# Designs tried in a protein design run: designed miniproteins, single chains. Part 41

Each design is a single chain, and the fold is of that chain. pLDDT is the mean over its residues in the fold that is shown.

## One batch from the design tools (miniprotein)

Design m1402
Fold by ESMFold2-Fast:
Structure m1402 (fold): chain A 95 residues (1-95)
Amino acid sequence: MEEALERLRELAREVGRIVAETADKEEAIERATELIRRELPVILTEAGLSEVDALRITTELAGLVTYLIVAGASAEEIEAELAREGERLFREAVE
């Protein structure tokens, strides 16, 4: 559990870096959501979640990041929200 949450926080940091480094919103969305879709299902299934739960959480968090980038949220806000919602959804699925 702690290892999965640490990996989720690291993923949130990497998404924040992509947003900070990428001036174009469409490119930021593509890069951030690609990273989430590639990394997050592995983190979640290795932590013992079903593939269905992993895909649902991944889809929800990719949608959240897309919304925040379109809304003009800062890289720091996106990192914090992704970490917060990622932890909430993960705990809900395992508890």
Scores: mean pLDDT 86

Design m1403
Fold by ESMFold2-Fast:
Structure m1403 (fold): chain A 74 residues (1-74)
Amino acid sequence: VLELIQELLDAARKGAPVDIISELREKLRKVLTPEEIALVDSAITALRMGVSRETLKEAARLAGHPLIAEAIEK
């Protein structure tokens, strides 16, 4: 799960095609809750807007999602 979240975040940061992003999100929907998917989507948007990884990592930890925080850190 952690590796799949990291792959999605890395692909989004590198500007991967929409098809690849969509495929990775569908795989995550099978193992994450809708709330966790919404957090991953928000993290992708924030990273693309230039928000620091450190800020997003702390936000994810405070929201009670340490797995997502760990994925953002790498």
Scores: mean pLDDT 71

Design m1404
Fold by ESMFold2-Fast:
Structure m1404 (fold): chain A 68 residues (1-68)
Amino acid sequence: APKVLSDEELIEAATELGLALYEDLVARGVAPERALAIAVAWLRQLLRKENVPEELIERAIREFERRF
C-alpha cells in the first residue's frame, strides 16, 4: 500500500522487523551468525518488493547490522 514514510521511519521499521526475525530464529536454535545473515537477506527482499530505493535499502541494512 502506498504509505509515505520518512527515510528515518523506514529504517526504524526495518530494524524492528529484522530484530524480530533474528530473535525468533535464535529462539528456535539457529546460530546467531546464521540468523543475522537470514534476517539481512529477508530484509533486502522485503524492501525490494516494496519498491524501496536501493540506496535506502543498503542504509537500512547497515543500521540493522550496527545493532550487533
Scores: mean pLDDT 81

Design m1405
Fold by ESMFold2-Fast:
Structure m1405 (fold): chain A 70 residues (1-70)
Amino acid sequence: DDIDDMMALQQAMMDGQVTSDQITDMAIARMREVARARGDQRVLDLVDAADADRSKLLDAWRLHAQALMS
């Protein structure tokens, strides 16, 4: 499920700070899909920023996770 997929991607990011481009692309795509489904423009903006600049990926992930839990 979506949460399990995101947890796996979060673990990969924590272990290697993004172990591969494929994992990063999957995480960004997933966060974007969920943010669009929720209408969460704040998370969507951060996901777009992370897509352009990977140093922002952790910030996008944190806000995405908070939005999903709320």
Scores: mean pLDDT 69

Design m1406
Fold by ESMFold2-Fast:
Structure m1406 (fold): chain A 79 residues (1-79)
Amino acid sequence: GPAPPLTPEQLEAARELARELGVSDEQFERALELLENKEPLSSLQDEPKLALVLVLLQLIAVEGPETARARLRELLAAL
């Protein structure tokens, strides 16, 4: 189904979380472009940080930034 569009507040929350992951602003902008183009995570097998940011953006878009923060902590604990 269609994901809701990211609000400016959700984008800023996503940028802060990406920064915490050591992701550059350039990598974050690339992840946003990939999200808009509906690129699959499997296309990013060689770019794990970019794949992680794309997952984060998708979680924020669907569940909101607070839920995304909680899920990010779970994902980082599993790595």
Scores: mean pLDDT 69

Design m1407
Fold by ESMFold2-Fast:
Structure m1407 (fold): chain A 68 residues (1-68)
Amino acid sequence: PTKEQRIRAALNIRALAQQKNIPEEVTKELIIAVENGATPEEIRDLAKEYGLPDDVIELLVDVVRANL
């Protein structure tokens, strides 16, 4: 992925996090993972580890997949 794609993915993760009330610390970890080249599947695993609801996890994966 390009730097532009990673920035766009990070911004869209932050927007979704605000809409779904994802804790800031979890949001920061998801953004760091995306910036370091995490795949949609790795983001799914990370979000699941942090105990996010399945519907929120699927939206996060869709956002990452669409932007990377």
Scores: mean pLDDT 82

Design m1408
Fold by ESMFold2-Fast:
Structure m1408 (fold): chain A 61 residues (1-61)
Amino acid sequence: DPIERAARLLVEMDLPLTDAVIRQVGRLAGLTSDEELAALREAAERLSRSEEAQKIREANR
């Protein structure tokens, strides 16, 4: 859940997927390991491109 939740926040806020932004959003979600931050980046990139990105926007609103 924490990686998915952080990825949803990144997609919802339409933030650039830079290391600094991913670290800040990851820390807010309780992600502290480099592996979790890398997984967060991949999840956010996939969510932004997939149909699920639109569904997540609807679910969060």
Scores: mean pLDDT 72

Design m1409
Fold by ESMFold2-Fast:
Structure m1409 (fold): chain A 61 residues (1-61)
Amino acid sequence: SNLEKAFEVLDTDGDGTISKSKLKMVLYGLGYSKEEVDEILATLEGDTVNFEEFKEIFSKI
């Protein structure tokens, strides 16, 4: 799916996770507002996002 391909591009080290900073940059680049991005990031724990979390984020926005 498109989400899987997007995650693979963002996962530059191939370990199955991406940084929240990288996710934030992608969301801003896609045209999401600061408020929307802050709300999304507030639902996440830790400093990284795995594919399951990434998929969940993009399923609701």
Scores: mean pLDDT 77

Design m1410
Fold by ESMFold2-Fast:
Structure m1410 (fold): chain A 97 residues (1-97)
Amino acid sequence: SNKVSKLAEKFGVSEDLVSSLIEAIKSKNEDTAIKLLIQLGLSEEQARSLVKGVFRAGASGGYYKLLMEQQAGVISKLSIVKRDLIAELLELAVGKD
């Protein structure tokens, strides 16, 4: 979709990575979501904690940016750009129909 292409271009990642992560989150495939987040630069522990939070909270709008800011101690080693990418990916995956 246009949103996937724009997000991939904005953050310099492949559309395949964006699409695969969105699909994994929508299907609640925790193992695949964790693997893709590790590919984006999270540790396994950070990826597991984030996926657990996302699946339990139910997500909308700016919630993921707030979640990423609150999880700064867990994801502090990620660049701001990668944190924003993950937040926008999760928002797009769980966003309101």
Scores: mean pLDDT 68

Design m1411
Fold by ESMFold2-Fast:
Structure m1411 (fold): chain A 75 residues (1-75)
Amino acid sequence: VEEAYQRLLDLAAQGQAEVDAAGARYQALKQKNEELGGKYEAEMQKAGQDLRQLTGEQQARVGAAYEEYQRLAAE
């Protein structure tokens, strides 16, 4: 049970760090794109897609680890 809980915590922390990094990149590109009249539109859109994908992947991984933890905790 402790191993499944530790995995949940580790995945949540790692996934959050990845999402935070992707979010910072998106915000930096968005600001730069606004300052330079759309010059970085494609890079900003890709960074936004990467952020959405990482957020979804983190939620799926944490959800799966949480379900495993709940299953083991019920034993």
Scores: mean pLDDT 78

Design m1412
Fold by ESMFold2-Fast:
Structure m1412 (fold): chain A 79 residues (1-79)
Amino acid sequence: MSYSDEEAREAVLEAARELGLELSEEELKTAVELLQDPLAFSFALQLSREDAVQFLMQLYNLPERLAEVVYEAARILAE
């Protein structure tokens, strides 16, 4: 269930584009690491958007905008 850095990075950049968000390099790296975390990835796919975003914000101390990017990127990778 681990994706390569390149695969995760491409999914994060696509998710950011779909959400109309610009990410710093630090935010991009954090999102890539979370997509490679089986727990974060599983919750992004199994929970509602609202529950997944709240979980990511609380467990990983993410701003809401970055939690939304991780949620969308996980869905892109799962296709």
Scores: mean pLDDT 81

Design m1413
Fold by ESMFold2-Fast:
Structure m1413 (fold): chain A 81 residues (1-81)
Amino acid sequence: MVFDKETWLRIRFTLVAESEEKRDRILDELKAIFDSTRIEKQEGNELVVSLYVKSRSTAEAILELLKKMADEAKAEELPLP
């Protein structure tokens, strides 16, 4: 199989939900979809998670989904190890 080693991206998502209940629901959905989801910060309505995706289009799709569920959402590309 041909594997493009440049397709792995480490992404940090920062979001602010309407409530802690909404925050926790978003977290549960991210964990259900992405096994690599790591909680970096969880405080009040704010959630910061990092995860690995194979493409920038996947990261953009996640960000658009988060923007629909949260009051604020941002994505940041992190350096690979």
Scores: mean pLDDT 77

Design m1414
Fold by ESMFold2-Fast:
Structure m1414 (fold): chain A 62 residues (1-62)
Amino acid sequence: SEELRKKIVDALVKKFNISRSTAEKIVDALFNSDSKTLQELAKKYNIKIEDVIDIAIEVMNE
């Protein structure tokens, strides 16, 4: 859902101190199961993929 996507984007921006556009790309890659793009973004911004997944799960369980 659009609301869920926005909440995950907001959480990623706060936790990793990245831009909204970067967080949106990460969420897009996650929702599309685009592991290549997700790995590339994780390396570029020094973010662990496991941390992204954990945040998405936390937001979905609220």
Scores: mean pLDDT 84

Design m1415
Fold by ESMFold2-Fast:
Structure m1415 (fold): chain A 80 residues (1-80)
Amino acid sequence: SPRVEAFRRMVEAVEAAIAAGASRDEVLALLEELAATQPPDVRALVQALINSARSADLTPQEILDMLRQVLRTEEAREAA
């Protein structure tokens, strides 16, 4: 699924950025950049995640955990 593959790539990119010492704002900017290349439905979901992360003042690790949860949900939906 292109949608599952997109979220998997986003998880991998965010994991790499955090390992390199990226700040919360750098992780959020990376997600916006990656989402910009995706279809409108994926962009909307990532933007909702970004907005939630900013509102809740989430750490980079918590943002990654949310993104991993989105990936798990998308994988479960595809397997159904």
Scores: mean pLDDT 86

Design m1416
Fold by ESMFold2-Fast:
Structure m1416 (fold): chain A 75 residues (1-75)
Amino acid sequence: TLVDAIKEVLKLLGHEVPPDSAIEAVLKEVGLSGSDDASILRDPEIAKKVHEELRTKLGLTASFEEFVKALEEVL
C-alpha cells in the first residue's frame, strides 16, 4: 500500500515511523487519500509534494534526492 511504502522509505532514511494515521494525513493533504497504488510515487511531481508534506508535518530532514533514492529502493 501507499502507507506501507512511505513507512519503508522513512525507515531507510533513519526517521522514526509515525502511526498510520499521520501518514494518511500527509497523503490526504497531497490528494492521495484512498490510493493504494504505490507506483504513483514514481511521478516526480507527486514525489516532490509528498516529500514537502513529510518535511512540514512529520519533521523529515532528508533531502529530496535522498527521498527519491529511498523510493527507488522500496518501489
Scores: mean pLDDT 80

Design m1417
Fold by ESMFold2-Fast:
Structure m1417 (fold): chain A 100 residues (1-100)
Amino acid sequence: SANVQQILELLEEIKRRLEELLAKATDPLVRQEIQNAIGLIDYASELIKQDPSNKESILLYLSSVSATLIVVQRRDPSFKEETDKIIELINKASGLVLSL
């Protein structure tokens, strides 16, 4: 469906922005949290391709990414603006998932 494609495009944008944050991150714990977030986006993307009706699991992965990014913000406040933008994209993707 058109909504599935739009969600996948948003998840790709989220992943790209996370990879840009990872390239800038020097704190090993911040790097680990960003890597975990990227993995969760990959799981969400795979699940929506295989079973878009599994909204609960998709939303759980997306909410876990947001929680991980709050940890990143608290440990490195210089990433607050960029992680807030990524959380906004996650909220947009979550809204579209609920509409599937």
Scores: mean pLDDT 91

Design m1418
Fold by ESMFold2-Fast:
Parts: C-alpha cells; sequence; structure tokens
Structure m1418 (fold): chain A 92 residues (1-92)
C-alpha cells in the first residue's frame, strides 16, 4: 500500500541520514524535507529528482552541515530510498 511505502521511505531516509552522521532529530527533519519535496514536486517530471535533491541539501545545511556534508547526506538518502523503492515494486 502507498501508506506503507511512504512510511518505509521515511524510515530508510532517517537511517541513511543517521548513517551519514546526522543525529536522530536532524535525520527526522531531513527525511521530512525529502518526503515533502517528493510530494510537492511529483508533477515536475525530469526536474523532480533535482528539486528533491536540492531540498534535502537545503534542510541538511539548515541542520548545520556544510555543503559538502549535506550533499553526501542527500546522495546517501536518495540512493537508499531508490534501493528500497525498487525492492518494494519488484515484490508487488
Amino acid sequence: MIEEILKGLREVAIKAAMDSGASEEQAEAIADAFVDAYLKNYDKGGMRGVLVYEAVVKEAMKQGFSFADASLIASNVIGAVLDYRNQRIQQS
């Protein structure tokens, strides 16, 4: 179900951010920014990935990370989310 997938995506994003050095509170804010940006930019086609990435970087920087660290966190979060999504779709 979509709700289970969204919950799973958020949890995967939290774990990826924490594995990248974020605290639990920072990781939750970053994961919330990811989900919000994904939903808001769903209809943007090819621009969606870029807009989601930029939103995650912006939130990580707001949480006190440098641009380099924020970019690493965003890459790790998006990669982990894509892996989780692909596994879930293949099993559906």
Scores: mean pLDDT 78

Design m1419
Fold by ESMFold2-Fast:
Structure m1419 (fold): chain A 88 residues (1-88)
Amino acid sequence: SMMDLAEELAREFEEASKEYRKKAEQYRKQGKYDIAKLYDELAELYEKTSKEMRELVRQSRPGEALELYNEALKKARELQEKIKKLEE
């Protein structure tokens, strides 16, 4: 169902956020604070979006949760492009 899909995608964002936090910590240990900050911003985006999606699902608004998911992906692409340029 659309509700099950929204819950699954919110969970995936939560797990991705944890992995991005690990990446940020790794780069901080290397003294690469600019890259670490971008990974923290990416992690925060995914964590906040996951929580907001779950709230929308609780309100029986899974279509809006999926719209929020797609908006977050667009913002994530901008952060990922900045990270890619710095990681080369």
Scores: mean pLDDT 90

Design m1420
Fold by ESMFold2-Fast:
Structure m1420 (fold): chain A 68 residues (1-68)
Amino acid sequence: GALLEQAQELAEELGKLVSDGATEEEIEEKKTELNDVLKELSEKGELTIDDAEEISSIIVNTAEKLSS
C-alpha cells in the first residue's frame, strides 16, 4: 500500500543521507519521518516481518552502495 511504499522511499533517502555524510540533524529528521510511517503501519497491523526486513535492507544496501 501507499504507506509501505512511503516507508521504502524514506529508507532509501535515509541510506543516501548516511552515505553522503549528512548532518546529524538531517539524519534524525529522516529517521523521525520513517518511524512515524512505520508506527502508522504497525498500528494498522499492515507491517509484516518481511516488510520490516526489506526496509532495513534498503537502508543498509543504499548506504553501502554509495560509500563503496
Scores: mean pLDDT 79

Design m1421
Fold by ESMFold2-Fast:
Structure m1421 (fold): chain A 85 residues (1-85)
Amino acid sequence: DELVKRLREAGVREGLIKLMEATLKEIPSLNKEEQRELAVIALRNIEELEEETKDKEDAKIAKEALKELMEELGLDWEELKKEAE
């Protein structure tokens, strides 16, 4: 909720905001392994959208927000990045 508001105020594209909102909604119902899998999928989707829109700043903001969320859940961001490759 607060994260989604912050992304909108920063001028992030609606498509990327919807992706982050969907990810946030799913995470609380998942176990740690499922959370890791969803995070990898979300990161890949952010990178795909960055390639299509060519908006590097939007993607960086979204990746930073996802990193903060994953770190709060106790997940290793660097490992998730490698899996999303």
Scores: mean pLDDT 75

Design m1422
Fold by ESMFold2-Fast:
Structure m1422 (fold): chain A 73 residues (1-73)
Amino acid sequence: SSSEEERRREQERRRLQAEAAELINEAEEDPENREELQKRADELLAKLSPEDQEQARKWAEELRRARELVRAP
């Protein structure tokens, strides 16, 4: 059974994943600041496990796809 402490750690990891995903998308949209934004995203990802890093990248892709759908036609 997951403890309250475990749930809090999961929430913290999700925050880092969300922030990294946002930075990844900002880097894609801002070519002038892309290198700096990518470095910041990489630093946040480095604090996460490989599994959580993959989840953050997947979250970034999902956010991008959602924006594409709203931007259509």
Scores: mean pLDDT 77

Design m1423
Fold by ESMFold2-Fast:
Structure m1423 (fold): chain A 72 residues (1-72)
Amino acid sequence: MKPPKLSEEEYEEAVEIAKELVKDASPEQREEVIEKIKERLLEKFPELKEYSEEVQTDIAEMLYDTALSELA
């Protein structure tokens, strides 16, 4: 669990985006929500496009998990 290549402020903003998507979606849409988080991250932080799909997905999954933990 290494930190993503985002600043503390950028990470907080990314978590907020994930929380919005998690709140608006059902638990059955987990995979869809993770994909949407990834899309939003790439739009907000284009530099992440330089990384592999695995890294992008790992970041999105981490944010999804963090959002769920904060909402619970």
Scores: mean pLDDT 75

Design m1424
Fold by ESMFold2-Fast:
Structure m1424 (fold): chain A 100 residues (1-100)
Amino acid sequence: SQPDPNAPGYRQLVRLTPALRELFESVGATADTLTRGQLLEYLAQALRKFGVLGTGENRHLVDVSGTLLGELLGVDSLDIDDLAPVFQAVEAGTTPLPTP
């Protein structure tokens, strides 16, 4: 699923767990709370920072072993063609907050 990060639902504020906060601070986030759209943008930045794309037959795999992202997800590699487990793990690390 590739939802539009600018959709109204992605303006909802969410509170991050300490593990998600540490991950996103490593890519420049400065707050304990993000909009869901900002969360998706920081997740993309974290994948670019920590992920090492495979080559040849493994080019669909992203190595995250030994990184904050790999520790958060409990995996050594991700399938770039199926990021649903990544989004599920990140969502589980957030709590919705009332919009101000």
Scores: mean pLDDT 75

Design m1425
Fold by ESMFold2-Fast:
Structure m1425 (fold): chain A 97 residues (1-97)
Amino acid sequence: SALRALLARLAERAEAVLKERGETPEVLEELELEALRALVEDEAAREEMLALLEEHIANGKDNPEAVELLEELRRAIETPAGEEEIRELVERMKALI
C-alpha cells in the first residue's frame, strides 16, 4: 500500500530528526506525536514531507478517501499549530490500511 509506505517513511524521517536534536525515543506510542512535531518544526524535513504528500495525492486517484486525508494532512503540516490535527489524521489514515 502506498499509504502504508508513506506513513513508514514519515515515521523514519521523524525518528531521524528527533535523534539529530539529541532527543532519545523512550516510548514508542508517544514518540509518534513528538516525531511528527519534530518533522513540522524542521523546515527541510517539512518541505520533503509536503513534496511526498503532493506526489501521493497526485498518484492516489484510485482511493479518494485516502487522497482527502492526505490533503488534510498537507494543510495541517503547512500550519505550525497543526500538531493535534496531524495526530488525528494519521490515526484516520491507519484505519484505512
Scores: mean pLDDT 61

Design m1426
Fold by ESMFold2-Fast:
Parts: sequence; C-alpha cells; structure tokens
Structure m1426 (fold): chain A 62 residues (1-62)
Amino acid sequence: MSAEELAKEAAELTRKLLEEGKSIDEIGKELSKFLREKKATDEQADAASRAAVEVLEEYYLK
C-alpha cells in the first residue's frame, strides 16, 4: 500500500469515527491500531496522521 492510499484510508476512517460521535482521543487510539495492523512505515504513518488531522480540522472549522 502506498503512502497516498494509506492516507486516504486513514482520512475515511477518521470521517467514519467522527460521524459515529467518537472523541478525538478515541479516534487517535483507532488510528494507532489501524497503522499498527497495516505495518505502516514512518513515512506512511506521518502521511496518514496529517490526512486525519486535516479531516478533524475540516470537521471542527465548518
């Protein structure tokens, strides 16, 4: 899986968890589990984390 593909999956997971009413802490825990399960490299994990943060900012800035 490429960094771009992993970032896209992380963004979609973050959106799903936000729609389910999960807290930022819960989303962070689920993202950490997701990245660990995918055996993400440091670069892939960084890209995924940035994508997730962008989704969170978009949601709260509205």
Scores: mean pLDDT 80

Design m1427
Fold by ESMFold2-Fast:
Structure m1427 (fold): chain A 100 residues (1-100)
Amino acid sequence: MTEEAVRELLRVLAEEGIEAAAELARELFAEHGDEELGQAVLRMAAALGVRLYEEALRRGASEAEMEELARRLAAEAAERLPSEEEVERLAEEYRELARK
């Protein structure tokens, strides 16, 4: 259940872009925010957001570059869903970047 919904979110991100994926994530979180599904969607969105934020900080990215990066990350994640440990590691990396 949860993995299927997360894979669908990643497919939408990869094929239809950031805005379509954000709308789907908002709907899933609104319906299931306090459930395991909603939390999994939120964690996946946070992990992808960290990678996009890192790229934006590194060089400054246009909307087109951010969307292409999002599509690539979503396609990679759809083949192999990040573990909870990987998501926590990405969150820690973001915390370190934000601290400076």
Scores: mean pLDDT 63

Design m1428
Fold by ESMFold2-Fast:
Structure m1428 (fold): chain A 95 residues (1-95)
Amino acid sequence: SDELVQRFQELKQRVDELIGRGQDLYDNADNYSVEELQQKYQELKKERDEIEDELQQLVDESKNDSLRGQVGLLRGRLLSSLDLLQQAIQEKQKK
């Protein structure tokens, strides 16, 4: 349905924006304190969890196997979206 496809497109945009913000924080990690990075990380993590919940709802509502497959790929990208930032925070905590 057009409504489910539109919801998927909106969620895909939110995932792409989250990945970009996580990457920007990773690239600029040396410009922030550990506390500042942790605060920003928690904000991104909250948004990631909200997007994951909406993706799960979309899967549960969808009877379209193709759309469900696309959601699965997007969830994979979402789950790894903050891994580099988390590593940067851990590394900075050791210094």
Scores: mean pLDDT 85

Design m1429
Fold by ESMFold2-Fast:
Structure m1429 (fold): chain A 74 residues (1-74)
Amino acid sequence: AARRAELHRATSKAIQAAKDGNVEEAAKYLERIRQLADSEEEYRAIVDHLLLSTQNEAERKALEEAIRLVEEKE
C-alpha cells in the first residue's frame, strides 16, 4: 500500500542521509518514519534496524544524533 511504500522510501533516505553525515536530513526522515509507523513499537523496530545497518562509526553517530533530535521534540 501507499503508506508502506512511503515508509520504505523514508527509511532509505534516512540511511543515505546518515551516510552523508547529514544529521538534520536524517532527523527529518526519521520524523516521517515515526508519522507513518502504525505504533511506537514499529518505529522503534525500524530505528533499531537502521542502527544495525550502519557500516561505520560515523554513520552510526550521525543516525544516533538524528534519533536524539527527533526524541527531544516529545
Scores: mean pLDDT 79

Design m1430
Fold by ESMFold2-Fast:
Structure m1430 (fold): chain A 109 residues (1-109)
Amino acid sequence: SLEEKIREYALSLGLSEEAAKKLGDIASALANAKKALEEGKKNNAPEELIEIGAEVLKELITELLVKAGLSKEEAEELAEKAVKKVLEGADPEEIAKEIAEAVAEYHKK
């Protein structure tokens, strides 16, 4: 599964089991959000509904990143970048890998 793939990738970067699990959860959230966005576009969902969904996704990713060991400020910045990439149509797996790499770099300082 995507969650297992991202968890193993995070572990390979030296992250803890707890942080790796949260990154897997983020990968799942990103994949579900992309599917919901594609469905919304096909059904001509209003931009306001898409904006609400983006805000909810940002809050969820922020919470998961804080649980993975980031500060609230670092988590919010990274979550905002991730949500923007989902809205631009980027692949959830690639976004999740980029997040895992960023989390690993924060833990090295």
Scores: mean pLDDT 85

Design m1431
Fold by ESMFold2-Fast:
Structure m1431 (fold): chain A 71 residues (1-71)
Amino acid sequence: MEQLELEAELLAYQAVADWVAQQIAQGKQVSSEEYEELLEKVLKAVREALAENPELTLEEARKIIEEVLAE
């Protein structure tokens, strides 16, 4: 469903932005390349999960995003 996909992708964008902000606040450097690679990885994971399970909830999408960011 298009609306759920949009909301899940928006969650991914927000989570990656928050993660980058936290890294910078801790004195770590995040390059534009690292940001783009991380964003692509998170979006790919979310899109693959939605393709495999069309009934994926936003809460499950959040868990997938958090797990990818914890790597």
Scores: mean pLDDT 79

Design m1432
Fold by ESMFold2-Fast:
Structure m1432 (fold): chain A 84 residues (1-84)
Amino acid sequence: KRKEILEKLFEEYEKKKVYDPFTILIAEELGRSLPELDPARIAQLRAQAAEFRRLLDEFMKKVEDYFYENSNKKAQELIEKALK
């Protein structure tokens, strides 16, 4: 499950005290408290997280399109071979 995976990732980040834009995105998705950092740092991470989310969504869509397109091509090749 997405939520369970994100919970485990957030716990790992908390354990290691690693705070980056991805950590902020995970915290927001889970409704968890953000790291206790100074307000300017949190604001920077939020801005980076918003941009990172946009780029990640674009990247994931391209990755999915690539895999679906390649899977369909391979399936078509196998079907054509079987028909011969």
Scores: mean pLDDT 66

Design m1433
Fold by ESMFold2-Fast:
Structure m1433 (fold): chain A 92 residues (1-92)
Amino acid sequence: EEELLERLKKVVIDAAEIFIENAKSKGLTDAAEEFQKVLEKAKNAKSREDIEEIVKEMLRILDKYPEVIPVAKSVAFLLLLVAEEVEGWLGD
């Protein structure tokens, strides 16, 4: 539903902002730049497909920069829940 999409969008935005802050605090400038691009996309998300692409990009960045996860454990958990929900939309 549209309300669920708005909630997931907020979770993705919050997650991106936290990862950007944590990346910057650790001097991981490349990670911060990648999450900044994701944040911009998240703010403009209008569909389930947009959220799916954004979540996929965030997970890819986390795989590349796992150092941000220990500081943002709760946010990483929320992002995984969003990924599971997105997979549910695809009937998987």
Scores: mean pLDDT 72

Design m1434
Fold by ESMFold2-Fast:
Structure m1434 (fold): chain A 70 residues (1-70)
Amino acid sequence: LSEAEEYEVELALLMIKGTIAKKAGDVEGLRRVAEEFRRLAEKASPVNPQIAEDARRGAEDLEKAAEELK
């Protein structure tokens, strides 16, 4: 896999992990996956801005879900 392809796969895996955490009502899991999305956004930003933007939105969605479960 190229670096760009690797980030695309990582994004897909984080989306799946986020969905699992939402269904489980796992606040800690939601925050952990949101943090992983934020790291991906930073790594991907200079290589693939679209992946970086998708990752930022993923982080924001999961952070909001975690707050709503409190």
Scores: mean pLDDT 83

Design m1435
Fold by ESMFold2-Fast:
Structure m1435 (fold): chain A 112 residues (1-112)
Amino acid sequence: AASAASLPRFEIDLRDIVGKKVKKAFVGVGERWENGRLVSLLVGIAAETEDGKYYAFRIELRADGPARVEKKEYKSFEEAKEDMLKWLREHADRIRVEEFENVDTVPVELLP
């Protein structure tokens, strides 16, 4: 069952998540629905930092439990991006993606 979820728009400070200034980010937002209810919001971030490192973050915000956060380092931005997108595709019913350059914050919002 598709329901329009009216959640407020969030902004994620990438420096708070990454601990470093981010030069480039690819952000995926996924929604997981069970029995017509939103059960988790999935935020995947692939990031290139100014020191030339590449990370993927998997953030699961759950209605009925603590947030889950995973961080992994990769050899390239494309490897981080691909692993993050694979995780979203395996766990989310609806996915939105966007790429950012030279930003400190990224918007996270549910699709209408």
Scores: mean pLDDT 73

Design m1436
Fold by ESMFold2-Fast:
Formats: structure tokens, sequence, C-alpha cells
Structure m1436 (fold): chain A 85 residues (1-85)
């Protein structure tokens, strides 16, 4: 179901946030720390946007499409930051 896919994607956002937090433990670079914090806040914002869209009755297919786009972007940014360790 679309609801199950949304829940799976929510868990993927939470996994990205956990990865970002683990990278924070591995670096003392102030610039990298600031970028990892900013990425974590963007992940939180994306999850809040999903919750708001669900509450407002936005079609599940639209929410899922947006979640897929944001996950792809956030994964790419996290990977760039990981390569700087």
Amino acid sequence: SLEAEIERRRQEFEELRREAMELLKKTEDRDLINQLIALSLRIIGALLDVDLALKQGVPLEEILARMREELERLRAELEELRERL
C-alpha cells in the first residue's frame, strides 16, 4: 500500500539522520560539523513536511513522490560529506 511505502520512506529519512549523527562523532572539522548539523535539520524538516502534508490530506502519491526526491538529494549530500572524513 502507499501508506506502507510512506512509512518505509520515513524510516529511510530516520536512517539518514542516524548516519549523519554517527559522522558527527568522527570529525573535529568545524565546517564539516556545521554542514552535518544543517543536513540533520533538513532531514527533520522533510519529516515534518510529510506529517503536515498527511494532516492536510495531500494525495499519498504526491507525498511519496516528494519523499523520493528529497531522499535522493539528502543521500547524495550525506555521501559528499562522508567523503570529506
Scores: mean pLDDT 88

